# Designed miniproteins, single chains, continued (2): the designs that were tried, part 62

Each design is a single chain, and the fold is of that chain. pLDDT is the mean over its residues in the fold that is shown.

## One batch from the design tools (miniprotein)

Design m6274
Fold by ESMFold2-Fast:
Structure m6274 (fold): chain A 61 residues (1-61)
Amino acid sequence: MVGARYRVKETVTMVGARLTTLREGDVVEVLKEYEDGMALVRSLATGEVGLVGMSALEEIE
């Protein structure tokens, strides 16, 4: 869900203004979901924004 928080289930590369590694256990906020299973997310630890696969995320709230 947009605005919901997700935990990263596995280390994954986030594609944004630069490539950023999200590690297992990191928390992100979903800003937008796309129909192909990609999401625009914000890392709560760093504030960086980028695209990741929803399959790498687990909803927590």
Scores: mean pLDDT 77

Design m6275
Fold by ESMFold2-Fast:
Structure m6275 (fold): chain A 65 residues (1-65)
Amino acid sequence: MGGGEELAIAVLEGVEKGKSNEEIAKEVAEIHEKYTGEKPNLENIIKTIEENKELIVEKGKEALE
């Protein structure tokens, strides 16, 4: 599984569990660091989730099917 699929699944699961965008962004940051070795800017991740939440959730569903 690529990092993009794992990130999309993390967003989907966070949304289904009622997690905040900030809490989801922290999980995304950990996955990003796992695949790149770099700590991402948390504020940028939160903004990306806010702007693209529906699209990312759909991609997470596709990755599980």
Scores: mean pLDDT 78

Design m6276
Fold by ESMFold2-Fast:
Structure m6276 (fold): chain A 94 residues (1-94)
Amino acid sequence: MIEELEKKAKALEAEDPKSVEAAEAYFNLGGLYYAREEFEKAIEYFEKAIEILEKYDPKSEKLARALEGLGKAYEAAGKEEKAKEYFEKAKKIK
């Protein structure tokens, strides 16, 4: 299931690099890896979602949620300063 979601996310991004759907797929992958306590992979996928959303949907609730997800993943990985940075970024989204 996760491997199929990874393939889908990459396919969506390849079809349209501006794809908010690709960002949502990467966000979902981040959440799934977070639930599995694979925090470094969760960080990687949340970062991919954020990269797309910052360029193409920069003031959205989707970006705010992805930044919060990244903050939680950093917190769980023991990187408290990084976690705080991303929580603050999420609060500034309007």
Scores: mean pLDDT 81

Design m6277
Fold by ESMFold2-Fast:
Structure m6277 (fold): chain A 85 residues (1-85)
Amino acid sequence: MLEEAIEEARQEIKVLEERIERLRELAKTADEEMKEELERLIRKAEEAKEELKRAIEEKDEEKIFEAVQKASLVIASAAVAERAA
């Protein structure tokens, strides 16, 4: 269980890193309103990534589950913003 949770968390970190890079590229050419929203999402994704790393370091299965849930919501929000940009 814990080993599987850690693997899932590592995969979420990879997805967040890819999304952050894409959002940064979109922010370079976005208008002021969209740029502000993209920068807010980048901050949220960085926070989710740090929470996942911390949960893995602590080896707390419950904390990892919570961090993965938060990361999934951020990824979904980023996907919507990418389509709007």
Scores: mean pLDDT 82

Design m6278
Fold by ESMFold2-Fast:
Structure m6278 (fold): chain A 66 residues (1-66)
Amino acid sequence: SELEEAQRRLREDPNDAEALRTLGEIFAREGDAAERAMAVRAYEEALAIDPNDARAREQLARLRAA
C-alpha cells in the first residue's frame, strides 16, 4: 500500500521529505481529527527537512484552515 511504501522509505532514509509529505496526504484524506493532527505533524517534519517544498507548505496551510 501507499502507506506501507512511505513508511518503508522512512526506515531506509528518515530524512525522506517526500515520504513524509505522502504520509501527511494519506492521513489528511483518510482521517478523523486525530489523523488530521498526525497529518499536520508529518507535513511539519517534511518542511523541517526540506523547507523549499512549496507543495507541502500549501497543503499544511489548507489543512490548518479546515
Scores: mean pLDDT 80

Design m6279
Fold by ESMFold2-Fast:
Structure m6279 (fold): chain A 60 residues (1-60)
Amino acid sequence: MKGLYRAVAPVPATSPDELALRPGDLVEVLEELPGGRVLARNLATGEVGIVPASYLERLP
């Protein structure tokens, strides 16, 4: 689901298309991708990239 999420664990960027996150970083999910991934924007840095959805917690 599109919306506001929070990173629950550190996410290292291992490729140029991936988004690095720290625990507690707020992200906006822009698009849902196959394989349990999302395209998201880090609200603190403005960076956009791919994140596994399992690292994100939806805010109510």
Scores: mean pLDDT 79

Design m6280
Fold by ESMFold2-Fast:
Structure m6280 (fold): chain A 81 residues (1-81)
Amino acid sequence: DADRELLELLDSPDLEVRIEAAEQLAKSPDTEARLEAARKMLTDPDLRVKQAMARGLAHDPDPEVRKAAEELTRQIAEEQR
């Protein structure tokens, strides 16, 4: 399952791998995969991964996915102060 493999890549120690996985998951047709990815990114220490996910999910049709994306955006704003 491509989405399952991408979710595993979000735990990669390589930042570039996590960014690419986040960008691909944000484009997934599976709402559950997008939601799980967004929630995993809430605990990532690097803002670039959070930014990639937040941008990809900003206009998501699912309200829970949008809620997670808004939380990512809030975390990014706080860290940039």
Scores: mean pLDDT 81

Design m6281
Fold by ESMFold2-Fast:
Structure m6281 (fold): chain A 57 residues (1-57)
Amino acid sequence: MLVRAIKDVPEAGRSVLGLKKGDLLEVLKEYEDGLLLARSLATGREGLVGRDHVEEV
């Protein structure tokens, strides 16, 4: 599933992926607590992303 960042999100720790508004991400896994494991298409980095920070494209 492909998603787009709807806002800038700073890197808060080693597990949280930093986002820029408009970034495209591939969702690798969805967790019940509203977290996604995603890969940035621009950088190839993987990390946790809040569901509220992205939209499905």
Scores: mean pLDDT 79

Design m6282
Fold by ESMFold2-Fast:
Structure m6282 (fold): chain A 57 residues (1-57)
Amino acid sequence: MVSVEEALERLREALLHQGVPQELVDEAVEYARELVREGRPLDDAVGEAFERALELA
């Protein structure tokens, strides 16, 4: 089991490896955090934020 912070850090690393700009990476991490705060499962939140960041890049 991964903590929320660990999962968000892995999201950040994955987006940076895909060449996503730092500004969009920061936005994606905050978006995932908001989804988790709203009750979205962590894996769903991370996946949705990752897809959105790639679409915006």
Scores: mean pLDDT 81

Design m6283
Fold by ESMFold2-Fast:
Structure m6283 (fold): chain A 77 residues (1-77)
Amino acid sequence: DKVKEAEKDIKKLEQELDRVEARFAAGASPLDIEVELALLTIRAYLTYKYLAKDNPELKKKVEEIMERIEELDARVR
């Protein structure tokens, strides 16, 4: 079930992004944060393209995650 897989992936992406944001706030290395954000970007894109494409609500959730990644990436640079 693509919907169930997308929901699971979205929840994991949100949890991992929350951890990366918390680590950045705690003073983790900018390089480490950049690497983690790059990996999250790839995973978000794959979820968007292959799992969420046919579901507008899931697609929006992935887009929101991708925007959060871009905002954090801009702050880390």
Scores: mean pLDDT 85

Design m6284
Fold by ESMFold2-Fast:
Structure m6284 (fold): chain A 75 residues (1-75)
Amino acid sequence: MVAEQLRELAERAEELGLPDLAEALRLMAEAVESGDFSPEVAAEIKALLAKAEAVMTPEQREALLRLEREIEERL
């Protein structure tokens, strides 16, 4: 469920020309689906999210931070 939603968001991010965001969302989906949320995976996701935030609008950044917080709170 959650992993499927993250993959759908990743496809949207890719269509918008935000490849780092798309990759971060795909890694999140894989981690949620497999239960393999290692420190290495978490670090890679955070690095990709930081790169995406650098090119995003303020509104897109706010949405991304909310999504990240909600996912972290559930893990």
Scores: mean pLDDT 72

Design m6285
Fold by ESMFold2-Fast:
Structure m6285 (fold): chain A 65 residues (1-65)
Amino acid sequence: SLEEEIELGVLAIEASVTLLLYKKGKASEEQKAAAQAMLDAIEAGDLAAAQAAAERLRALLRAEE
């Protein structure tokens, strides 16, 4: 649906920002791996897998507080 496509688009922005931060030395290898898993799931159209990878990324970010 359009709503699911918008959700995937939002997750793609989150993943892309994380990968940009990694290139600038501001994100961990684990955060990069989670962001890459999000993009791979998005390309496959797998919203559930993309959401699972996003939760992993968010858990990694919370652990750095």
Scores: mean pLDDT 85

Design m6286
Fold by ESMFold2-Fast:
Structure m6286 (fold): chain A 84 residues (1-84)
Amino acid sequence: MSDEQLQKEIDDAFVRMWVSIFKSMPKLSKDELEKEVKTLKRLIRRYPDSAELWEALSEVLKQLGKEEEAKKYEEKAQKLRKEK
């Protein structure tokens, strides 16, 4: 229980760092972007209340040209931020 909360805090800090790096990266190939989508979906399944993971997934989907899907995940991230 306490270990779970500590792990979530560590993962959240890591996700923030990763998202910051990702937003500053040049455009990735479609294959690389699809790999990132799979990674982010796994993390979201474990931490569905992490707004930063939903934002990261939205950014990757925008780069893939999946604007409608990206908007859905961006709205989810915004709702989570408002529930602070």
Scores: mean pLDDT 72

Design m6287
Fold by ESMFold2-Fast:
Structure m6287 (fold): chain A 51 residues (1-51)
Amino acid sequence: MEEEARKALEEVRKDPNVPPEVVAAIQSLLDAGQYELAVELAREALKRYSK
């Protein structure tokens, strides 16, 4: 899960349509060890902002 969460964070960082505050929220979840939540938030962000 940690590796999947880091990979998801990198995906949202590469997408210029994802707001910086959303990227920061995902990073905070990663730092807190909330890897599954970080992945879910990243997937939702990509779905909503990369349309």
Scores: mean pLDDT 80

Design m6288
Fold by ESMFold2-Fast:
Structure m6288 (fold): chain A 96 residues (1-96)
Amino acid sequence: MSESELEAEILLSLARMFYSLAKKSEDDKEIAELAKRAAELALEAARLGDEEIAREALELLEELKKVVEEKIKDEELKKETLEYLERKIKEVEEIL
C-alpha cells in the first residue's frame, strides 16, 4: 500500500465517523456541518485512493444526502447542504 492509499483509507474512516455523528445529532446546523465535513473527507479519499475507495466514498455521500433530507428541518439549510453534497458526488463520479 502506498502512502496515498493509506491516507485515503484514514480519510474515508474519518468521513464515516462524521457521518455517524451527523446521524446521532438533533441540531440542524450541527448535522449540516458534520455532513459537509464528511463529504470533504470522502472526496479527498476518492482523489487519493483507488476505484474501490472512490466507490465507497460515493456510497457514503449518497447516505449523507439521506441523513440531511430526513433530519434537517430548516428548508434553506437543507437545500444548501444537499446542493453541496450533490457537487461532491459529481466530483467523485468524475474520478470514477
Scores: mean pLDDT 87

Design m6289
Fold by ESMFold2-Fast:
Structure m6289 (fold): chain A 61 residues (1-61)
Amino acid sequence: MDETIKEIEKVYEELDVSEKAKPVVESSLKVIKLAIREGHKITPEAARKALENVKRHEEER
């Protein structure tokens, strides 16, 4: 579990998120980390897709 959270945090750091998108992407990251800590099976790959989707949606607004 802790390893998965660390990989997801690394994914967020690599995403080069714009200032406009940061608050929303960071909120999504917190939700994903909480879900993993509660025992939900979220892979780093699934988390990456979710964070990239939120980033694109917010930046394309």
Scores: mean pLDDT 78

Design m6290
Fold by ESMFold2-Fast:
Structure m6290 (fold): chain A 80 residues (1-80)
Amino acid sequence: MKEEIIELIEKAIEYAKKGNAEEAIKYARKALELLQKSDLPESDKAVAIFWLETAIKLLEEGNIEEAIELLEKAKRIVEK
């Protein structure tokens, strides 16, 4: 599950960097769903969820650069 969440975040970053916000949002939402069901420590889970939810909102608003930064922050927390 942890590896699957990381892969989904990486795909979201990849599509965001290519300017495909629709596909980036799709993968970020899949990562968020798996993260909510994960066995990560509650504090790390809460922080990663916050970054991922905020990144999705930024992608929806067209703020791609800031969204990528937050996706990378969420990925780092999941990788702990």
Scores: mean pLDDT 85

Design m6291
Fold by ESMFold2-Fast:
Structure m6291 (fold): chain A 95 residues (1-95)
Amino acid sequence: AVDDYKAALDAAADEAIRRLEEMGFPELVEKVRKIRDKALSKLDELRARIEQATDPAEVAQLRDEAGRIMGEAFSEIARLVEEAEKRRQELLKQQ
């Protein structure tokens, strides 16, 4: 269900924010929040469309789109965490 996707996205974003705050990158925290908010907005629109859809083929296409939105959001969040980890390693080498 789209609500399961929203819960998974919130959990992934919260974990990423926790890690980024621990590493000291508040600018990347803001980027994660923007990615989450954009994806949640798109998922809310898709949920409304799925609830109104009567054609099983249309429902399947909308579910595939929801999965794509989730995949893109997870990939963007993961990339920001990787960027922060690389920056942290570089800072530690300079000390």
Scores: mean pLDDT 84

Design m6292
Fold by ESMFold2-Fast:
Structure m6292 (fold): chain A 87 residues (1-87)
Amino acid sequence: LAAARALLALARALLAAGRGVEAGYYAAEATRLAGAAGDAELAAEATRLGIEGGLLAMDAGRVAEGTAAILAAIGAAIDAGVLDAAA
């Protein structure tokens, strides 16, 4: 979990700095690590940051990179079982 928390903290800092693409990719990795550790709450939080980072990138005109970050976040959430928990 330490690695997942560190990546999530980095993703939050990057999002606050307006670096949506980078925030999205680090958040997706945090989601995978949190899921592997069984921390569904941390995985869900990381998924939200990943989507937010992708949307921020798209709003900045980086549509392809933003879309890739959102898809990476969704894929990580599926792997972590977060989306299954929402059903």
Scores: mean pLDDT 77

Design m6293
Fold by ESMFold2-Fast:
Structure m6293 (fold): chain A 59 residues (1-59)
Amino acid sequence: SSSLLEQLRRALAQAGLDPEGERLWVELAVRHGITEEAARIAREFGYDSLAERLEEAAK
């Protein structure tokens, strides 16, 4: 949903996602079927490792 993608954008714009936060966002994106859009947002902000995890989870 658009609200979840907005929350992700806000989280990535604020400095400092910890590893647990990244894991939770991957789980949330998979649960809601938004992994592709979430990966695009992660790449926009330079979180390439997070984007790759999201793309792998979506397959």
Scores: mean pLDDT 78

Design m6294
Fold by ESMFold2-Fast:
Structure m6294 (fold): chain A 55 residues (1-55)
Amino acid sequence: DELEKEAERLLEEFRAARTGEEMHRAAAQLSEVIKRAPPEVAERLKERAEEALRA
């Protein structure tokens, strides 16, 4: 749950990023959260990250 909340915040920062460096920083932190998450949660977060990239 804490990991999901942290990931949600990072996804919002990623979407709000105005420079490539800000996007990279948010994506790197999101990747670390995904690595710490259980497999089921990690897969959900990866899908959300892909949706954010397409939006």
Scores: mean pLDDT 76

Design m6295
Fold by ESMFold2-Fast:
Structure m6295 (fold): chain A 62 residues (1-62)
Amino acid sequence: GEVAVELIMKNLGISREQAEEIVEAARRNPEGLSDEEARELGEKFGISPRQVRGAVRLAAEA
């Protein structure tokens, strides 16, 4: 958990709260995020949907 949060913050330049939301999304979506979910989180955090998906994958593997 904590290692994934720190790596996401460092790699994407987002807040701890935003990184924790991505980690929680990974836990709730073991099948992965939909295109719509990735877009919505990306817009909310000011990052691309591709970056959201990469962070979710990192969180799931950590």
Scores: mean pLDDT 78

Design m6296
Fold by ESMFold2-Fast:
Structure m6296 (fold): chain A 55 residues (1-55)
Amino acid sequence: DAERAAEEAREAVRAAPSLEEAARVGQEILDRVKATGSDETVKAVLQAVLEALRE
């Protein structure tokens, strides 16, 4: 679901060893969700990635 996808995306971005890799991982997850997920899931994942990148 959207909530779980967002949580997994946030965790993956936080686990990245650098900001550059965090941005790459975030974009990769977003691309996958855009291809297979609902609009609601895409929005939730985008929000989670942006929040994690700001940390």
Scores: mean pLDDT 78

Design m6297
Fold by ESMFold2-Fast:
Structure m6297 (fold): chain A 119 residues (1-119)
Amino acid sequence: MIELTESGGGTFKEGSSVTLSIKISGPVEGITLMGWFAEKPGEPLEFVASISGDGSKKRFGERVKGRAEISWDKANSTLFLTLRDLKVEDTATYYGFAVTTAGGPRFIFGEGVEVTVTA
């Protein structure tokens, strides 16, 4: 079974940067896609960033495009998301996800980490 251990949440100042991480355990070789969604109160889940299981394709949501970077440390099975030039609007719960081929396309979500950006 694939398990996601998330870290990097907290309270940050506007204009600073945050790095979120996901330690992935279990059969990581079956992962085809991994990344983050953000949840804001009263809003639908927003796509933030993804990377393909082979690391070759990166995608970013429109709100964070140009401010986000995603990277995969295969040796430590750890995924990183860096958001630069933080805005108050980046305040959200960030959920890590992975998609595996086991049983067809299946999403695995982490428990989420809260990021609060203050002016």
Scores: mean pLDDT 84

Design m6298
Fold by ESMFold2-Fast:
Structure m6298 (fold): chain A 60 residues (1-60)
Amino acid sequence: SLEEKRRELLEEYRKKAEEIDQEINDMVSKGEITPEEAQKLREEKFVELSREYRRKLAEL
């Protein structure tokens, strides 16, 4: 059903969002990027994730 597909897409979005946060936090913890660079990278990755999510929703 459409409701099941929407639920699956939302779950996928949440999982990918957690992976982005985990990756960026790890980079900051290792001193690979500054907090300012981390904020910019997070914003860029979430813009990409939101575009993918909207595209998949439009395909339902």
Scores: mean pLDDT 86

Design m6299
Fold by ESMFold2-Fast:
Order: sequence, then C-alpha cells, then structure tokens
Structure m6299 (fold): chain A 73 residues (1-73)
Amino acid sequence: GPLSDEEIEAAALEIQLAVDRAVMKSVKLTPEELKEILKRLEEIRDRAEQLGNTELSAWAKELIEEVKKELEK
C-alpha cells in the first residue's frame, strides 16, 4: 500500500538531510551558513527520534558532529 503520513514525513526529512550533506561536500560554507544547517539538522534529529526512525536520527547526529568540527576550524 502507499506510505503512511509518518513514513512520507520521514522520507522528506531523509531527502533534506541528503541535500544538506551534499551542500557541505560541494561548497565551502560561511560560519553563518553552517549554523543554519546545524539548526536544521538538530530539528531533523529531534523529529526523527519522535517518529522512531533511529537510522535517520543517527545519520543526522553524524552530520551534526561534522558541522560542529567545521565550525571549530
């Protein structure tokens, strides 16, 4: 059958995470742009946890760590 609303939301969050990761890989970002990505990733993490999507939450946490390391440089 078709995806549930929660599954559609999880898929949309996964796409957003993939886009944010691709942007970080492709371009050098300013500290302000990195902070905006960090805020979005924290929202993705928290919502993934609420949806019970542990894999998506883990992927968001990994990218959050990458953003934090980049901000420390």
Scores: mean pLDDT 83

Design m6300
Fold by ESMFold2-Fast:
Structure m6300 (fold): chain A 89 residues (1-89)
Amino acid sequence: SEEKIKEKYKELLKDIDTLYEEFVAMDPERAEEIKDLYESTKKQLKREYEKMLSDPNVTDEEIDEFYEKKKKTLENVREALRRQLARRQ
């Protein structure tokens, strides 16, 4: 459904914004590089989302699967960064 697509998109954007803030806080000297990466990521996500909104045949299951895959990818990136930071002693 359109409402489900919009809800999942907003949730994923919040996750991306949170991860970006964590990255910048951990390594402020790389803020510009990290910003460019996240702006590109948001642009790609918006295009994928607009494609889903234009497809009347997209199922709720496909929406859930897409969102879960993206969320898991972000969680894996966050964990990788956390482990890298933990090794800094």
Scores: mean pLDDT 77

Design m6301
Fold by ESMFold2-Fast:
Structure m6301 (fold): chain A 57 residues (1-57)
Amino acid sequence: MSTLSSQTRNYIDSMQQQGNRSADQAMQTADQMTDAGYTGAGQAMRSSIQDIVNQLN
């Protein structure tokens, strides 16, 4: 059991109020990075954002 995840969980909960706007903007940035040729960076960003969104749902 990872008690260190408690800080992450609290941060995610706090970010939930602004998460919708931040997640949407971050997704747009990831898409723009992929289009610009930074495929790896864009995919990594998308995966991270999707993981956070899935935790919120």
Scores: mean pLDDT 68

Design m6302
Fold by ESMFold2-Fast:
Structure m6302 (fold): chain A 90 residues (1-90)
Amino acid sequence: VDELVRALAERLRAAGLSEEELVALARQVAERVPGVSEEAAFGLLATLYASALQGSDAATQVAAVRELAAAFGLSDEQLAAALRAALELL
């Protein structure tokens, strides 16, 4: 998960996505990963994108993503699958 969070944060920052593009990405992630809602996917991606733009350290990014995943009831497997799906779509 830690390496996936770091890789995705870098790719999101480099991509320079608009809010509309981020919503579209979240929808595509939710479609690919069973048990991950569009709201959960958007929350994870938006939180990570915002923290990447702010220059937050990797440990802070990982902690924020894990806390949000827990709030949505996601397993570590579902979280890892969502992060991988987002990376593949970028």
Scores: mean pLDDT 81

Design m6303
Fold by ESMFold2-Fast:
Structure m6303 (fold): chain A 60 residues (1-60)
Amino acid sequence: IEPLSEEEIEYLKKNLSEQTVKAAVMYANLGQSFETIAKTLGISPATVSRRVKKALETLK
């Protein structure tokens, strides 16, 4: 997946929750697994997957 630009991150911050944006950045820009992101944010890997997918779909 291509890293998110600063402009894309700002756009996501305006339209999505802070936790959703953090999950997307950790996945796309830092290359972290859903399991690692889930541990960092204190949520399930399934929730991370859903949040990342929603963020990427928002950028279309």
Scores: mean pLDDT 80

Design m6304
Fold by ESMFold2-Fast:
Structure m6304 (fold): chain A 103 residues (1-103)
Amino acid sequence: RGEQLLERGKKLYEEGKYDEAVDAYFEAILTNPGLAAEAYLLIGKAYYKKGDFENAIKWYERAIKLDPDNVEAYRNLAEAYRKLGDFDKAEEWEKKAQEIEEK
């Protein structure tokens, strides 16, 4: 059930409808909490596309908390920090991504 809402959200994201995509991702989590790690990453990506890098960071951090081996979430965190001009944080998260990739 939640997978259909997740796919709806991905389609809305590809159409540039980022707020509607986020709503669909939240509905996916409410329907199937097992999708939370993937959905949090996708919510972060939607905020990033909107230029809301602070909210993108919060959702990427939540994705990592549920799935600590998600290399993509660490790299997306680093990119969001670069967009905010926090190069020290960006380097820290990129280094963590490399450490996970080498495990």
Scores: mean pLDDT 87

Design m6305
Fold by ESMFold2-Fast:
Structure m6305 (fold): chain A 61 residues (1-61)
Amino acid sequence: SMAEVERLVEEAKRAYIAGDYEAAMRHLLEAARLDPARREEYVAGVRAVAQLGGLPVPAEA
């Protein structure tokens, strides 16, 4: 649902602000799964978080 996607995006933002890059990426990947029309936006966010956190980009991205 749109409400679920909105919740996931907000949780990703909170995790990112807290420095929890792994959680931020997980929430964005789940949003991409539920909202494939905007998948590339969420995947770009995952790549940006991975780069800033010094983490590998997940295979799902």
Scores: mean pLDDT 85

Design m6306
Fold by ESMFold2-Fast:
Formats: sequence, C-alpha cells, structure tokens
Structure m6306 (fold): chain A 68 residues (1-68)
Amino acid sequence: MKTKEEAEELEKKGEEAYKRGDYVTAEEYFEKAYKIYKELGDERAEEIFKKSVEAAVKVLEEAVRKVT
C-alpha cells in the first residue's frame, strides 16, 4: 500500500541520486514520491514536483549536449 513513509524513502533516494549526478534515477524516484504524496493530499507534492522537474531539465540538458 502506498504510504507517506514509502514516499519519504523515495524522496531520499531521489535526493541521493541527484547529488550523485544520476538525474535519470533522481527523476524516477521523485516522480514516484510525487504520485504518492499527491494521492495522500500531502502539501509536499508541490516541492517534490519541483525537484522532479529540476532533475528532468538536467536529463534533457545532457541529452541535447550529446546530439549537439
């Protein structure tokens, strides 16, 4: 069952991945945490959504750099 504890664990894993420069993994964890927080009506959903977008922007920047 999706719980606030599960969302918090996913958020921490996302933060660790982001600090490592693994933006793809960070985005995946933040997206999973966001879905749980949103389902629970938790205000943290907004903050996690912003972190997910930041990670996605980094992924896109790296992808564009490879084709340019």
Scores: mean pLDDT 80

Design m6307
Fold by ESMFold2-Fast:
Structure m6307 (fold): chain A 70 residues (1-70)
Amino acid sequence: VEEKADRLYEAGLVFKNMGFYDLAAAAFRKAVELLEKNGIKRPDVYRALAEAYRLIGDTELAEEYEKKAE
């Protein structure tokens, strides 16, 4: 489970570095969903998703995931 989440997280970082913020958000979101289904909290993945949402202009979702990272 965590290995699959790590692969999704890495894919999200690649998309973000390429400027594909929508694809980055989608990859990070899938990682978060997989981790949450298994009761695993990863603050680094939550922060990455929050940053991606901020980059695409979704400030409400960005704030939500920043709080979850605490």
Scores: mean pLDDT 81

Design m6308
Fold by ESMFold2-Fast:
Structure m6308 (fold): chain A 84 residues (1-84)
Amino acid sequence: MEELKKKAEEYLKKALEYLEKGDAKKALEYFKKAVELLKEAGDKELLLEALKKVAEAVKKAKLSKEDAEKLIELISDSYSELLS
């Protein structure tokens, strides 16, 4: 599971970098990959931390309303699954 966590960390880093660039499409893609790997690894606390980091990055990023809503929807869905 160590390898899955490392790949998830790399994808999360890329998602945050793309958010800083305003590329919501790529940010969403890498964030989805990171969340999937963290779910597979079973690390719920790391997944929760990742969701919090992306939520904060979305608030700071200069995204369109539509792109911000898509990212927030993914965060909300992932958080709901975590609590289920």
Scores: mean pLDDT 78

Design m6309
Fold by ESMFold2-Fast:
Structure m6309 (fold): chain A 59 residues (1-59)
Amino acid sequence: LIEEAQRLGREARRAAEAGDYARAAELYTKMSELFEQAGLPSAAAIARAEAERLRALAE
């Protein structure tokens, strides 16, 4: 699960670097869901906040 979250984080970073903020936001939303399932609410909140920031940039 941590390995999966790390993989999603790397993909999200690459997407953001490529200017695909919508894709990056989706990946952070997915990470937030994984962290919630893992019982890591603080990590989930941080990932959700990042997804919201990236979604605003995708507009």
Scores: mean pLDDT 81

Design m6310
Fold by ESMFold2-Fast:
Structure m6310 (fold): chain A 95 residues (1-95)
Amino acid sequence: SAREQESLERLRELVDKAQEELHEVFMKRIKEFKEWLEKNNLSVEELAELFGISKETVERILQDFEENLEKAEAGDFTAVLSLSVLIAILESKKK
C-alpha cells in the first residue's frame, strides 16, 4: 500500500540521518586515536604491554588500521564502524 511505502521512506531518511551523525562522531574518535598514536610514538612492544596483547597482534592491528583508515577517509562507513569497534576494544584493554 502507499502508506507502507511512505513509512519505509521515513525509516530510510531516519537511518540515513543517524548514519551521517554517527559517521561524524566516529570519524572524530578515529582521528583522535590516530593523533594519540603519532604523538606518543610508542613501539610495538610498548603497545603490546599497554593493551596486554602479543606483538604479532599489535603489528596486524597497525596494518589493518592503516588500510581501514584510508577506506574510512574515502567514506566507507563499514571501515568507520570497524575502526570504532577496534578502538573501543583497545581502550577497554588499556592498563
Scores: mean pLDDT 81

Design m6311
Fold by ESMFold2-Fast:
Structure m6311 (fold): chain A 79 residues (1-79)
Amino acid sequence: AKEEILRLFEELAREAERAGDEETARTARNGKRAVEQSDDPALMALITAHEIRELLEGAPEEVARRLEELVRRLEETAR
């Protein structure tokens, strides 16, 4: 579970960079580090996923649609 969460954060950061969304990419990298250092990796993943969802509400629809699938998989893995 933790390894998959970390992989999903890495993929999310890479896809956000490709889309030109540097803020989401930075948030995903910070989230990966927080999950690695946390006593509750699943909770930290869910908190960061929520932050990313809020960022995507202000993003162009094409960017949001592409990244939402990764955020959804991250949320499902953390539950």
Scores: mean pLDDT 80

